# Designed miniproteins, single chains, continued (4): the designs that were tried, part 61

Each design is a single chain, and the fold is of that chain. pLDDT is the mean over its residues in the fold that is shown.

## One batch from the design tools (miniprotein)

Design m14097
Fold by ESMFold2-Fast:
Structure m14097 (fold): chain A 77 residues (1-77)
Amino acid sequence: MMVKVVAYPGAPLDVARLAYAIAEVLGLDREFQRRLAAELAERGRVEVATVSEEKAKKLQEAVKALAPSARVELEPA
């Protein structure tokens, strides 16, 4: 099943770690990571991608480990 991933940065120090976790789990490049970090810092909420539930759960686990103040929410696609 496909779900929409929405990211919230939390504390300022977790913004870069959140962007890193998302880029690594989704297989995206460093330019995407840099732009995502900037957008998270400016907007406080970013709709990242629509992915499988399995990929989304891996992303939530990675974010909890690397950026504990950050949050990833799953919405119906």
Scores: mean pLDDT 81

Design m14098
Fold by ESMFold2-Fast:
Structure m14098 (fold): chain A 69 residues (1-69)
Amino acid sequence: MKVNRKAVIIGEMTEELMKLGVPKDVAFNMAMGTVGMASGTMTVDQINSLRDGLSPIEKVMMDAAMKVR
């Protein structure tokens, strides 16, 4: 089960988004939403394929999602 991992990954993703200039509150909400969605919606292969066409923010979100799986 990934309950403890999700908290750590959300924290790491929030820090990465803040480094890209996203405000703390927005970064935290984006991290939570991304981790939740990717936990059951996409395969690792799909995430990897999409990374080539993603924005910097979306790439950080997908990278965090891969860790939560």
Scores: mean pLDDT 64

Design m14099
Fold by ESMFold2-Fast:
Structure m14099 (fold): chain A 85 residues (1-85)
Amino acid sequence: AERAELLRLVEELLRIEEEYREDPEKAEEEALRLVAEHLGLDVEELRRALRLAAEGTDPEVLEVAERIRELQARMAAAVAAAEAA
């Protein structure tokens, strides 16, 4: 179930990138919204977490950044598993 959900998220992100190929700023906005929904966060919370994580300043915000990194790792693993099949 989790792998199928992660693959769906990857497919949706790739679709956004393809649809907004000529408008990368809009592609980024749509991708952030999709990721925020998947993590159960507000888009503003996700943007704040990404900004503060780059600065490495707040341990509570670093927890959100770690969840994002874990999601990215799980998405990459799900894609690799699907490609290997």
Scores: mean pLDDT 72

Design m14100
Fold by ESMFold2-Fast:
Order: sequence, then structure tokens, then C-alpha cells
Structure m14100 (fold): chain A 108 residues (1-108)
Amino acid sequence: SERERLKKELVEKMLEYVKKNFEEVKKAVEEIVEAAKRGASLGELGRIFLKRLPELVGLYLTIFGILEDIEETSKIIEDVLIEAGIDEENARTVANVLRDIALAGLEG
């Protein structure tokens, strides 16, 4: 389907972005994980994402717009980060933070 084709293209773009910018993505992921561990607010975590990884946030939102499923979109970013070589626990933390930010945005 058209939706499946667009999803595949965007997932490939996200993976290419993470691989091309691996060291920057890895450092940003570590900063987000450390902030989450110290109990940073969703607003603070969202600001870190937008400052450090604006392209990744843009791709996440574009995929969400196609799937209309935050859980599936967050699982995609987790899987992409793991495939690119990010630590599994860190990838899961980042995906969960993005999911929580997106859910808070929908509730407001």
C-alpha cells in the first residue's frame, strides 16, 4: 500500500540519518538518558530533543502522521537506534521519552 511504502522510505531515511550522524546521536541519547535518570520534566527532555536531534524529531512526527499510532512509531525509533548501534537500554529509554512527550501533547 501507499502507506506501507511511505513508512518504509521514512524508516530508511531515519536509519540513514542515525548512521551518518552516529557520534552526535549517541552523545545526544546519552544526555537524554542522564536527564531522564535525574528526573527531568517532559518539557526539559523535549527541549533537549529539539536542540540536539531536531531531524530525528521531524522524522518521528512524520512517521506518526502516517501511522497515527504513537506506540508503533516509538517502537520504530527504538528499533532504528538499536540497528544503527545504539545501546538497547538507551534506545528504549529515548523511545519511551518520545512516546511520553507525544502522549502529553495529545492530552493537552
Scores: mean pLDDT 85

Design m14101
Fold by ESMFold2-Fast:
Structure m14101 (fold): chain A 61 residues (1-61)
Amino acid sequence: MLAQARNDAIKLAQAYDVPQADHQDLAQAVILALLATPAPLSPEQYQRLLQKVAVDFLRDH
């Protein structure tokens, strides 16, 4: 799960043209958000989480 989430976050960062230096920070943000949820996410919730974290990260950077 965590390794896949990190991989998905990095692929999303590449798709959104996030600077390479920030890929680890985005991946960590996704992992922390995922760990903060007490229950397993549905595919829709997982994709929403990825998009929300990525958009928020991009807006801040």
Scores: mean pLDDT 75

Design m14102
Fold by ESMFold2-Fast:
Parts: sequence; structure tokens; C-alpha cells
Structure m14102 (fold): chain A 80 residues (1-80)
Amino acid sequence: GVAEELYKLIKEGDLEGLYKLLTELAGEGLAEIVVEAYKLAEKGLLTDEQLEDLKKELTKKIGEEVAEAIVEGLKELVKK
């Protein structure tokens, strides 16, 4: 499903695929927000508060299941 595909793209570091899929699902604005969050997560700079705020905004736009998949992927990236 879409949630599983987004999680895998985040885990693989496929930012081009992530951006394209998110743009198709929810538009360029949301895609840019998620890609910027990925860049912060990769640098270890994405906070728990930022992740919670991102989850709330994503849930409103694309639903809880897809939002949780994105946030879980980003959370795991920060822990590396």
C-alpha cells in the first residue's frame, strides 16, 4: 500500500521517489515539507516535537496510516 511504499522510500533514501509519490498524493507543498524533514532527520536535527507536529499535519492531509509510516521512517533515520 501507499504507507508501505513511502516507508520503504524513506528507508532507502530515495528522495526523488519520495518527492514524486508525495506530490502525486498531496501536492508539491506537502512533498517539500517531508523532503526537508528527511534532510533534517539525516543530519540528526529533527526533534521529537517537530515529528509530532509533522504527524498532525500529515494526518489532516493524507490520513493517519500514511502519516505514521512517514514519521516512523524519519524517526528511524534520526536514530542512525
Scores: mean pLDDT 84

Design m14103
Fold by ESMFold2-Fast:
Order: structure tokens, then C-alpha cells, then sequence
Structure m14103 (fold): chain A 110 residues (1-110)
């Protein structure tokens, strides 16, 4: 029940990131993470986000989503690299709030 709800929220969060609704995506992902706790994310979602990054290397949302997925898998060094990349792109886009959040996540993951 709770895991099914978390799966739905993760799917909605990924879709919101794809649609550029970063605020909604962040809120949905945070809620899903709270429900799952330390539960590992389905590897199919990692592959989906990796494809997004490969197709859209200047999409900061895709890099941040990849960072979040790696962090949940305990791959903190990789997560830090992806959060740093997202922060750089957010800065270039003038989104200082998300850049600062991504920089903080990178520092916490390292």
C-alpha cells in the first residue's frame, strides 16, 4: 500500500521534471522518499533518467533527478557529481534557488 503510493509519486515526480515543473517534482520526490525511507528505487527509473540526460545534457532537471536516484541507491559520490552538474546548469539558466539547493545536496552527498 505505502510502497504502491510511493511508486506512483515517483512516477509523477519524474513526469513533472520532464515537464519542467521543478517545484512540483521536488515536492513529490520528497514525499515518495519519506514513504520509502531507505527502500531502493526500481532500476528501470534510473535507466529512464539516464536516457533523459543522454538526450538532454543541458537539462538541469534530468541531472538533478539522476543525482537523487543515485543518492537513494547509496552511490553518494556519483550523486554528488550529478548534483554539481545540475547546479552549474541552473546557474546558467538564472535559477539561483535550485542551483543553491543542488550545491547543498552535492556537499551533503560528498
Amino acid sequence: EAEERAGLLLGQAVQAYLDGDIKTAAQLFEEAARILGTAKIDTSKIDEVKKLVEENPEDANAWRALGNLYYEQGKKDEAAKYFTKAAEIYRKQGNDELAEESEKLAKEAA
Scores: mean pLDDT 71

Design m14104
Fold by ESMFold2-Fast:
Structure m14104 (fold): chain A 76 residues (1-76)
Amino acid sequence: ERERALEAAREWQELSTKYQQKLSTLSNDERKEILKKLKELRDKARAAFSAGDYVEALRYLEEGTELILAALKKAE
């Protein structure tokens, strides 16, 4: 499960980089809202991972990945 959480974190990092490149295609409000939510999810995932709760960390990472994918689809 720790390995799965690390894989999810790598996927998040890759998608976050791609999302940043497409930020200009979104409205300012949409960009700020998504970035705020991503930060909250990242902080929660990191806290859960540090606590040894890899299942909870994975849930937050998956939620963040879903949010990034939805934003990328909307930017297209």
Scores: mean pLDDT 75

Design m14105
Fold by ESMFold2-Fast:
Structure m14105 (fold): chain A 77 residues (1-77)
Amino acid sequence: MMEEVKKKAEELAEKLKEELLKLPEEEARKRAEEIIAGSEEGLALLPSLPLSEEEKEKQRILLEIMKKAAEEVLKEL
């Protein structure tokens, strides 16, 4: 089950990366930075959320993958 969550997250991340790289460099950088900041905030809040351990793990995987994709965009700019 977690493998499917990871695969879907990676597919979304690839689409996001493609979308961001088509933007002007300044806009791509700003959006990537916003995604990184939002992902870091989400990861920090996860332990305190009223979610099951399984749901927290799914959210953690999604947030980590999205953050990584945004960081990769910044490295390519």
Scores: mean pLDDT 83

Design m14106
Fold by ESMFold2-Fast:
Structure m14106 (fold): chain A 87 residues (1-87)
Amino acid sequence: SSDYYNQQVQGAQTSLDSINISTDQMNSDSSVSDSTKQQVQTLTDQMQQLVNQMKDNINNQDVFDNVWTQFNGVMDQYVQIQQQIDS
């Protein structure tokens, strides 16, 4: 149902908003390398593009499900980078 897909979009946006706050803090940290900051920025930019694509395809289940899968893949890459920074 469209309600389900709207909830998925809202959840993804909420997660991305939290990530953007963390990324802004990381970007102010001189101990984090510029290459790591660029990698994280690239991933957050990709996540925002994918959230926008989900919003545009709320009534197209096949496209939405494909974009949702891509979003989770980018999210997994972000989590792996964060775990390496925190270790």
Scores: mean pLDDT 87

Design m14107
Fold by ESMFold2-Fast:
Structure m14107 (fold): chain A 85 residues (1-85)
Amino acid sequence: MEALRRRAAELGKRVAEAVAAGDLEALRALIPEAERLAEEALAAGDTESLGTALGALILAAEALGDRERLEEARRRAAELSEELR
């Protein structure tokens, strides 16, 4: 769990920095990392890291104008929120 949580925190920081900088190429490179982290977190049952990874995907997809990925990430985040509530 600790390795996933650290990677999730660092991913979140990188995405936030890239969004603030308007660095679309960095955001494109971070998408595969966020998707991989979401898959690993889901497989591990790490709901908090999964939430962080999905949040990073939402921010990156929105900044890139990737509507399909944005809609999918939002759907997954909504499903996760319903399971937690």
Scores: mean pLDDT 81

Design m14108
Fold by ESMFold2-Fast:
Structure m14108 (fold): chain A 125 residues (1-125)
Amino acid sequence: MSAEELRATLLAVVDELLAHPDAAVLRDVPSEAERPEWRKLVDDPVSLGGIRARLRAGELASEAEFLGDLEAMFLDIANVYPADSPVYQAARRVFIFGYELLLERLPDSPVASRVRRRLQVLLES
């Protein structure tokens, strides 16, 4: 796959995640006024909007970098929200959808085994 084809595929994935009905907490980094706890618990927060902007700018060059940003975003949610909260459960559904989508669209990716492992952990939790 060419770098341009990869970027187009990852952008399509992130656009699908942005359109997901449960993605509200993941679309943008909350302001300090909206979510003061994020400033205290999250260092360098990651959002779907931020990932999309970096893909458009050519700053995300690999599936490993993209997966790393998704993993960081999930850790941010897990650090702020209790596992039984509606926000955490909504985000978890988006991550499951995203990992399944990555396996569908990039089945031969060098990170496919890592994506499968992340998906299995989420499904077992």
Scores: mean pLDDT 79

Design m14109
Fold by ESMFold2-Fast:
Structure m14109 (fold): chain A 68 residues (1-68)
Amino acid sequence: MDSAIQADINDRLNNGVITPDMIQRVIDGQVSRSQAIRIRDLLQNIINTHDASQIIVDYLDQIDAVIA
């Protein structure tokens, strides 16, 4: 795995930040399983806490397909 991509994603996750680019990296298989799970859990928390848009729901479904 690209260590620079891993470090960037880890830093963003530690700050509670999720970007579309991070989601695309999960779909492309450029992140570790543990990082993909962290991104999924943060998206799930947004859905559970707020009325999330369909785009966020679609992102969660795409990440779940990669993790499964």
Scores: mean pLDDT 72

Design m14110
Fold by ESMFold2-Fast:
Structure m14110 (fold): chain A 79 residues (1-79)
Amino acid sequence: LPSIEELKKLLKEFSGGRKYVTITQVAKLTQELLKKLGVDKSLDEIEKELRKLITGVFGDFYSIEQAAYAIQKLIEKYS
């Protein structure tokens, strides 16, 4: 399983160096990581589960830290 620090690094690269990511960007990265583990989930399903895990969101933008923890929780749930 990827560590929180590895997930933060991937999210920073995926965001183009920005401090915040959109829910769609987080869902895409989560889908790619799950696929490597042999789990196939739709972007819509992943986005729904992410919305349940993350509270106190400003619009559809998440901090890199919030996104990393949410991805780890979803990988744990599905793996």
Scores: mean pLDDT 79

Design m14111
Fold by ESMFold2-Fast:
Structure m14111 (fold): chain A 80 residues (1-80)
Amino acid sequence: SLSMKIRAVADEAAALIPDPFLAEQLRLGVDYMMSLKDPEEIEKVYEEMKALVQERLDPETAAAVNEKLDEMKKLILEKA
């Protein structure tokens, strides 16, 4: 299912994050985006998560995590 694919990508992204609290915030944010039906609301949460990742992680790790966020966003919008 799309939900299982999104969860798998979220787990891959979380594994890249050294801070377990930030990794859990990422998982919760993805779960929240998956609960939304409005593409504009999904986009807003996605942009907030990308900004948080860029602020809190080194540039190389942030780029890798944001690549996974981009993939999850595409799958979430397909489901919505």
Scores: mean pLDDT 86

Design m14112
Fold by ESMFold2-Fast:
Structure m14112 (fold): chain A 71 residues (1-71)
Amino acid sequence: MTELEKARRLYEENPELRKAVEQALDEYDKTKNPELYRKLLEEIAKKYNISLDTVEALFEIVARERLEKEA
């Protein structure tokens, strides 16, 4: 819950972070490689100085937004 709330704020306040997460999901969707997925999570967490749990919540938010937009 707390990490999801933090992720939502970052998603709304930081367009650069939002684009980075969207690009990471696009790369994962091309390969479906779990090693790449973990690497992308770690790179974003390190670059933006946020926890892996927060980055994972961000990926969840973007994935949900994509599903709603496609419907």
Scores: mean pLDDT 77

Design m14113
Fold by ESMFold2-Fast:
Structure m14113 (fold): chain A 90 residues (1-90)
Amino acid sequence: GVSPLSEEERKRALETAKRDAEILSKESEEVQELVLDSLEELLKKDPSNAISLYYARELTELLLSEPNLPESLREKAREILEEAERLLAE
């Protein structure tokens, strides 16, 4: 099972995700894909890390709200979001 996050840990992860999403929205498609690939690998390598799962969920939700996100990256972000939500629910 995943340990529950403290309010402080959730706030820190959300603030980091917001900052990183703003930075990524200005980066090339190649950089955005590399970051999403890294998140997917992180979820596979450490599925019990609640901070990483919460960060991945928040970041992918923010990226999916961006109108200019390419469809291929939107599909990848959606898959990562669904996996992070699944792991957080366990």
Scores: mean pLDDT 82

Design m14114
Fold by ESMFold2-Fast:
Structure m14114 (fold): chain A 68 residues (1-68)
Amino acid sequence: VSAETAEAVRDALRAAGLDVSPQEAVRIGLEALDMVKEGRSLREAAEALGLSQRAVTAAVRALLDSGL
C-alpha cells in the first residue's frame, strides 16, 4: 500500500469520526475488506473491530477507490 493510499484511508476514517495513524487506517480497512470478502457484512466487520459501521464503510471504500 502506498503512502498516498494510507493517507486517503486515514482521511476517510477521520471524516467518519475516527482519528488513527495512516498505518492503523490501512490495517483497519484491509481487515474489514478481508471479512467482507469472507461473506461477513460491514456491520459484522465493524462489531469485530470495535468500530462504527460508518468508519468501516469509509475505510473499505477508500481502499477500493485506490485499486485494492
Scores: mean pLDDT 81

Design m14115
Fold by ESMFold2-Fast:
Structure m14115 (fold): chain A 64 residues (1-64)
Amino acid sequence: AGRRVRVKLVGDKPGLGSDGSTLPKGSVIEGVIVSEDEEFLLVRDTKTGRLYLLGKSDVEVTDL
């Protein structure tokens, strides 16, 4: 169970994949928020299954 979202990377800090991959500025993913704190979201990309650590100040989040 997790909130389904579309996430757009708008800041200059990339998203950090659990596999060492990165999401650059301008990337858009659809996923599930699996955890969050005051600074970060951990999102599972529904297309790839990859986990991305995203700065809340670097992303726009839209509920699906």
Scores: mean pLDDT 83

Design m14116
Fold by ESMFold2-Fast:
Parts: C-alpha cells; sequence; structure tokens
Structure m14116 (fold): chain A 114 residues (1-114)
C-alpha cells in the first residue's frame, strides 16, 4: 500500500527530527516531507492531507513527549482540527503503528529500522 509506505517514511522522519529541530522548523520540515512522500508514492491530494494531519495530531496529542499516543487522544486532537477519521483511516493508523492491542500508537519506534 503506497499510503502505508508514505506514512511509515513520514513517521520515521518525524521521530528522527523531533528532538533536533525547533517547533517551527519541525512543522516546516514535516510540511516539506509530506509533499515529498505524496509525490514519491503518487498519492492523491486527500491522502497527502491525511498524512499532514496525522503527523501534526501525533505531535499535539503526545503531551508528555513519550512517543506514545492513545487512539482516543489522536481522534480527539484530529476532531479539534476539524478532521473526522473514517473507519478505514483509523484501521490504517492502527496497522501502521502496531498497537499490540494496548490501545496506544507507538511512533517513537519508527526511529529504528528493523
Amino acid sequence: DALEKAMRELLKFLVENKNKLSEEELYEALSEKVTEVTKKYNLSVEEGRFLAHIVVALLEADKDDSGKVSVEELKETMEKRGIELSEEELELIKRILDLNGDGYLEYKEFSKLK
């Protein structure tokens, strides 16, 4: 799935750069990376927008900088931004972030390529 590959690459970029850049620099770099992966994987404008909203929501929902966000916190953060997640989009997020059934999205692990 091209969207899954794009999201994994974007999340890895987020984790690798979160502690290296200021907030302003990180948001700018993430915007550029979303544009890059959208073109690289031939994604639609809607899919690129989805990726942009997910990475911003993960940053905003991770209030304790643990690199771990609950599915509920992510949904609430996206709803505050005026974005409703479809069941398909929520399932994709769960598949990519490998919840291990604990209800948490662990994006910090994307700094490690297996």
Scores: mean pLDDT 73

Design m14117
Fold by ESMFold2-Fast:
Formats: structure tokens, sequence, C-alpha cells
Structure m14117 (fold): chain A 81 residues (1-81)
């Protein structure tokens, strides 16, 4: 990967905030975050598959876009550190 874990987390925050400001749904933001994870770790990597499943769980647990984004970023920071 060309990004450090912290640089990747900050890039995902910027992406998620931009999409939310554009009126995108939590489900759409999840799909873009999953794409970013695939680009960072590799589409067929078991680490990407596990992280995408945890992102699905984060969406299911969240009641708002802001809560989902913060849960997703905390997960990425924890997993990629």
Amino acid sequence: SVLSAEEFVQAVRTLAETLAAAGESREAILLFIKWAVEEHLGKDSPEAAALKAELDAALAAATSIDEFVERALALLRRTLS
C-alpha cells in the first residue's frame, strides 16, 4: 500500500464526509469505504474480506451517518494499526 494506516483512515474520513455532504446514504458510503479497503489491501485478500464484514456490522449497529462514519473509522484505525 502507498498509504500509512493513519493516512488511509484520514483519506476515508475525507471521502465519507464528502459523500455525506453530497447527500449520499449510509449504504452508499459503506460501498465506497469497501472499495477503498479493496484498493488498500487487495480485493481478494482475507484481511479485506474480514474488514468488509466488520464494516457491514458497523453499518447495522449505527443509527446515523455520523455514528456509522465514526464506527467505521475506529474499526479501520484498530485493524490497520
Scores: mean pLDDT 85

Design m14118
Fold by ESMFold2-Fast:
Structure m14118 (fold): chain A 62 residues (1-62)
Amino acid sequence: PVNTFSQTYGVSNQTGQSVVNMMQNYSSSGYSQSQMGNYVQQDYGNSFTNGQVSNMMSMMQG
């Protein structure tokens, strides 16, 4: 859920929804976990640490 995602990573629900949508779009386009993580880090690097991005990618596959 976006609300749980936003609370877990300390971002707004709007930012959380944007990140989730971006990850789902990349996943649907056949991007690997590493590729998705790189794009999230580039677009949201000031909002998330490298460790948080890696955790997000793992959560998206679970």
Scores: mean pLDDT 71

Design m14119
Fold by ESMFold2-Fast:
Structure m14119 (fold): chain A 90 residues (1-90)
Amino acid sequence: MSELVKKIKELLDKMKKLLLADPDDPAVQEEVKKLGEEIIELVKKLSEEEQKEVMKYMQEIYDEMLEKNISQKALDLFNELGTEINEIIE
C-alpha cells in the first residue's frame, strides 16, 4: 500500500471514530470537515488505482457504520465526503 493511501485510510479511520462518538456535536462536525478537506487534497495526488482503493475503503467504512446502527446524520456527513471525492475523480 502506498504511503498516501495509508495516510488517507488513517484519516478516514479518525473520521469514523469521531462520527461514532457524537455526530451532533458542532466541534465534531468541524473536525470531520477539516479531515475531509485534508483527505480531498491527498486524493488529488493519487493514481487511478489508488483512488479505487480509497473508494473501496470508504464503502467498507460506510457498511461498518450501517452495521453499528449509527445515526443518519453521521452517515450523511460521511456521504458528503464521498460525493466530493467523486466530483474530483474523472
Scores: mean pLDDT 81

Design m14120
Fold by ESMFold2-Fast:
Structure m14120 (fold): chain A 68 residues (1-68)
Amino acid sequence: SMEEKKAELMARLNEVAAESLANGLSLEETTARLNELADEALKEGMPEEVVDEVVARAYLALLDQLAA
């Protein structure tokens, strides 16, 4: 289902963001990795609206981690 695909993409984006920060990557490098995953999801046929929402949520979660 689309809900399952959204959840899987969100989990993967959050995991990649956490791993990138743990490895000392910059916010710019981390954002580039998230954008690569978003591009892959679009190429696999996920609607732009869905991908944009999931990426925005992952980015907000990343900023929350940096603010802590």
Scores: mean pLDDT 82

Design m14121
Fold by ESMFold2-Fast:
Structure m14121 (fold): chain A 80 residues (1-80)
Amino acid sequence: MEVEKLLKEAEELEKKAEEIRKKGEEGSATLDEMAKSGASPEAQEMLEELKREGQATADKKAQELLKKAEELRSKAEKLL
């Protein structure tokens, strides 16, 4: 019972990590469109910076969730 609960929580964290990465890609595409739609050169540079920071933040967040999921799986294995 506890093992199944830990594995379920790990799977939910893995799914959240995937969703964060997908949202990061969607946000990145939106920023690219805004840059193309006649933003000033300064605005284009700001949008590119936001894109890079957003992608880096999303990747870090996803990796933290995956690491937490791995810890939960390890706890489940110890209970077996």
Scores: mean pLDDT 78

Design m14122
Fold by ESMFold2-Fast:
Structure m14122 (fold): chain A 61 residues (1-61)
Amino acid sequence: MSPLARAKRILDEALNDPSMPQEAKERIAQLTLEANASTDPAERERLTEEMERIYREAKEA
């Protein structure tokens, strides 16, 4: 799956999870905007991995 497709999936999952902290939703949304603005595949991957990390940590907390 492409980084942008994964970013969209994580954003959709975070926004549709009522237990997800608001701060985590805001950070994931911000990183999604940065990933969409980037033309560098490596930067898109790093931003998407950070989104996945935030999502996992927020769900475990």
Scores: mean pLDDT 81

Design m14123
Fold by ESMFold2-Fast:
Formats: structure tokens, sequence, C-alpha cells
Structure m14123 (fold): chain A 75 residues (1-75)
């Protein structure tokens, strides 16, 4: 899923301890919040990879490369 891909990138960027970490905290949650803001997400800017945010990413048609580039730029 896109949420699993984002968790993998957060792990590679050093923001979480494993790519399977479900609960995002601290700097990881802050990075996801910046990602939500950068995308113009109209739902809660809460730093969570909830189903509504993941659906928004899918509808926006973002590639994995676009997600990686934006997360790296915001890190």
Amino acid sequence: SLADYIRTKLFELGFIKSASQEQLRGSAADLVKRFQQALGYEGPLDGTLGPEFVDHLAKKGLSEDNIEDLLTALS
C-alpha cells in the first residue's frame, strides 16, 4: 500500500525504527504533517497515515518517485 511505501521511506530516512512501525511519533509524525500540508490535504493535518489520507494520495495519482522526492525534500 502507499502507507507501507511511506513507512519504508521514513525508515530509510531514519525517522522510524522499522518500516512496519504503525504509530508515528515525534519527528516522523512531524514529517508526515509537513507532507500533508505540502500536498494541500484538506483533512486532519495530524501526521498519521490514516485511510482517508492514503485514499487522497491514490486519488492525486502520485508516483512512488514523487512521494520519495517530496519526503526527502521535507526531511
Scores: mean pLDDT 83

Design m14124
Fold by ESMFold2-Fast:
Structure m14124 (fold): chain A 108 residues (1-108)
Amino acid sequence: KEELELLEEAYKYVKKALDELGASPLLYMAVGEAYKKLKEEIEKGIKIEEPSEEELEKLSEELKKILEKAIELIEENETDKEKIEKIKLYVKKIMVEAQKILEEWRKA
């Protein structure tokens, strides 16, 4: 129950970052698909693990900018340290999953 609420909060922060950076419709679609996948995994009782630093380093420059902006927005709007860390985890996971989706679309 709490994990789905944290994922929804993370998705809202990512969407704000996309809006502020003027991201393309393609990035909105990839982020939306990443969110749906993670929501389904949580609903199935799958624990979402924080991405490794190596996975985050492999993000495109565009996705890295979105990640950094989303983290800034979280730190500006949230005061609870534990909640901040959990929302950051889901933002990082959305970005990594969006990267994989974009790579699949590029190969098709």
Scores: mean pLDDT 84

Design m14125
Fold by ESMFold2-Fast:
Structure m14125 (fold): chain A 100 residues (1-100)
Amino acid sequence: MPSRKEVIAKIAEGLKANLEEVKKTIEKLKEMAADPSNSPELRELYAKAAEYLEKVLKGIEEGKSVEELEPYILKLAQALVEIQKLENGLEEVPVDPALQ
């Protein structure tokens, strides 16, 4: 079975390969965090997801190791799971059980 470190490394590689899409995702998360039609809890989770993704992006640009990115990737994954539960109608984000 792939280790948690291998899963995190694969996620980091995927983010590095798609930096333009990562930047677009950060902007969308910020828009959702500012949307008054969303609940206060949902807006807070979108804001946290945007913050963690920005920290991962900055870490990638600064050449940080996968090990240094791991805590932010885990927090991002957890925030996205909670957003999915609250929205109750969004497409399921594939969550690897090793990231829980």
Scores: mean pLDDT 75

Design m14126
Fold by ESMFold2-Fast:
Structure m14126 (fold): chain A 84 residues (1-84)
Amino acid sequence: SPEEERRLARIESWIERAKKLIDDYKAGKLGPSAAFEALSLLQDVYYEAKRLDPELAKRVEKLMDEFAEIFPWAKPLIEEFRKK
């Protein structure tokens, strides 16, 4: 539906924004607040993706795993996201 297409485009935009925040943090362009912003975006995107498209949810899970490798403190939070 047109609404699902708009929601998918929004999710793709949020994924790209989360990736950019992580990359900019790794490049030293942004402070630690970028990590919390990226984590919040990943959580919201994951819940939406799980309801709309299983393949999109897998893409978000891979990005969450990459995030957890960079920020080990986030591992317990990401595990909690997966339980919902």
Scores: mean pLDDT 80

Design m14127
Fold by ESMFold2-Fast:
Structure m14127 (fold): chain A 76 residues (1-76)
Amino acid sequence: MKLSEETIEWIVNKTRELFTSWGYSEAMIEKVTAAVREVAEKISEEELKELIKKYLSNSKLDEKDKMFAVLFDLAL
């Protein structure tokens, strides 16, 4: 199954907030948020679960933060 639109928007907005807080230009923020959105729209829930299991199985992050971390890393 594809990720829900609500989950995709949450991840994209979290990316925008982080880069804004770090003082990046609007052009860079738009580029990074577009890349993160593209990855989030193409990945399946099953693929995302396997990546979380492979790379973040021992992480103390909650499920949403694990999803964000994987998608952010894939986009960069």
Scores: mean pLDDT 79

Design m14128
Fold by ESMFold2-Fast:
Formats: sequence, structure tokens, C-alpha cells
Structure m14128 (fold): chain A 61 residues (1-61)
Amino acid sequence: GEEGINRAKEQAIKNGLSEEVANKIKEAALEAGADGEDTIKAMRLALHGKEEEGLELAKKS
């Protein structure tokens, strides 16, 4: 749900992810109906410089 997605975003930002990238992944996850677990994985990919892979994961959820 949206709460899980928001928690994943907050954790990613605390770990150094930019708000712009975190919001982009959040929007993709919300559109796909992703859960918090998949959103955490997507944010983690972006944190390691794999933003495109993270976005694709969020979209597939």
C-alpha cells in the first residue's frame, strides 16, 4: 500500500538518495500498485546508481 511505499522513500532519502529520484520511483510504484517490499528493492537499486533498473522493478510490481 501507499504507506509502505512512503516508508521505503523515507528510508532511501535517509541513505542518501535524492528526493527527485525517490519521488520518481514512488510515482512508478503507486501506478503499478507495488508493495513496500518491491519499492524498497527499487529504491536500493537507485541508491547503487541503477535508477533505470529500479524504475523498471517498480513498474513491474
Scores: mean pLDDT 81

Design m14129
Fold by ESMFold2-Fast:
Structure m14129 (fold): chain A 79 residues (1-79)
Amino acid sequence: MKYRLTVKLKTKEAAEKAKEIAEADPETEKVLILQDPEDENEYIVSALYKTKEAAEKTLKKIKEAVGEENIVSSSIEPA
């Protein structure tokens, strides 16, 4: 079973940093940045991981790097 990490961020800069952190994990299969179609000032970073632990570790690194103030929401779901 694979796990999808989704992080919604307030700035493009935070989203680009989150993508770099997600792509640096060797357990990641695919990373995307999407602009939220309902709010042009919000960005979504989506990454697919082989394990839940890899997704959780990446989310922690993103929170530490960009600050929780720049994170609107985050989720880890079976994919």
Scores: mean pLDDT 76

Design m14130
Fold by ESMFold2-Fast:
Structure m14130 (fold): chain A 86 residues (1-86)
Amino acid sequence: MLEELRARAEALVEEVRAALERFAAGEISLDELLARLAALEARFRALAEEALALGTEEARRLVEEATAALAAVMEPYRDFLEAALA
């Protein structure tokens, strides 16, 4: 279970990165980007709830690492995304 959660978290981070990179390259619209990010946020929320329900240190660390990785891939786009969502 934990290994599957780790793989799902890594795939989710990569999907966020890919969506942001496609938007930066002009391959997808802002509406498409926001729709993809909303779906990915819902998937991350579900994954975090599932992981934390395990009650283990490894699961807590997985959520922390995934959260940090998401923050890192989002950071270059933060100001733009805040303006787009405001």
Scores: mean pLDDT 82

Design m14131
Fold by ESMFold2-Fast:
Structure m14131 (fold): chain A 81 residues (1-81)
Amino acid sequence: GFEELRKELEELKEEAEKLLKEAKEKGNKKTIELAEEVIKKAEEGLELIDKRANIPPEVLLKLLKEIKELLEKAKKELEES
């Protein structure tokens, strides 16, 4: 349900915030950009859930998948630096 999706978005945001801090310490500009995008999209998803904007679950699931893919790209970029 929405509560479970909200928890996943909150967890992804927290992970991205930790990655952003590490990327800033390392000076990895690409990872900073990707982590900031993950945080932004997670916040957008959380706002949509809070507003109960009559959104089909499929829309939120697609957003969640996109956020997960961006987070994985951010992690790989940090590792390649």
Scores: mean pLDDT 82

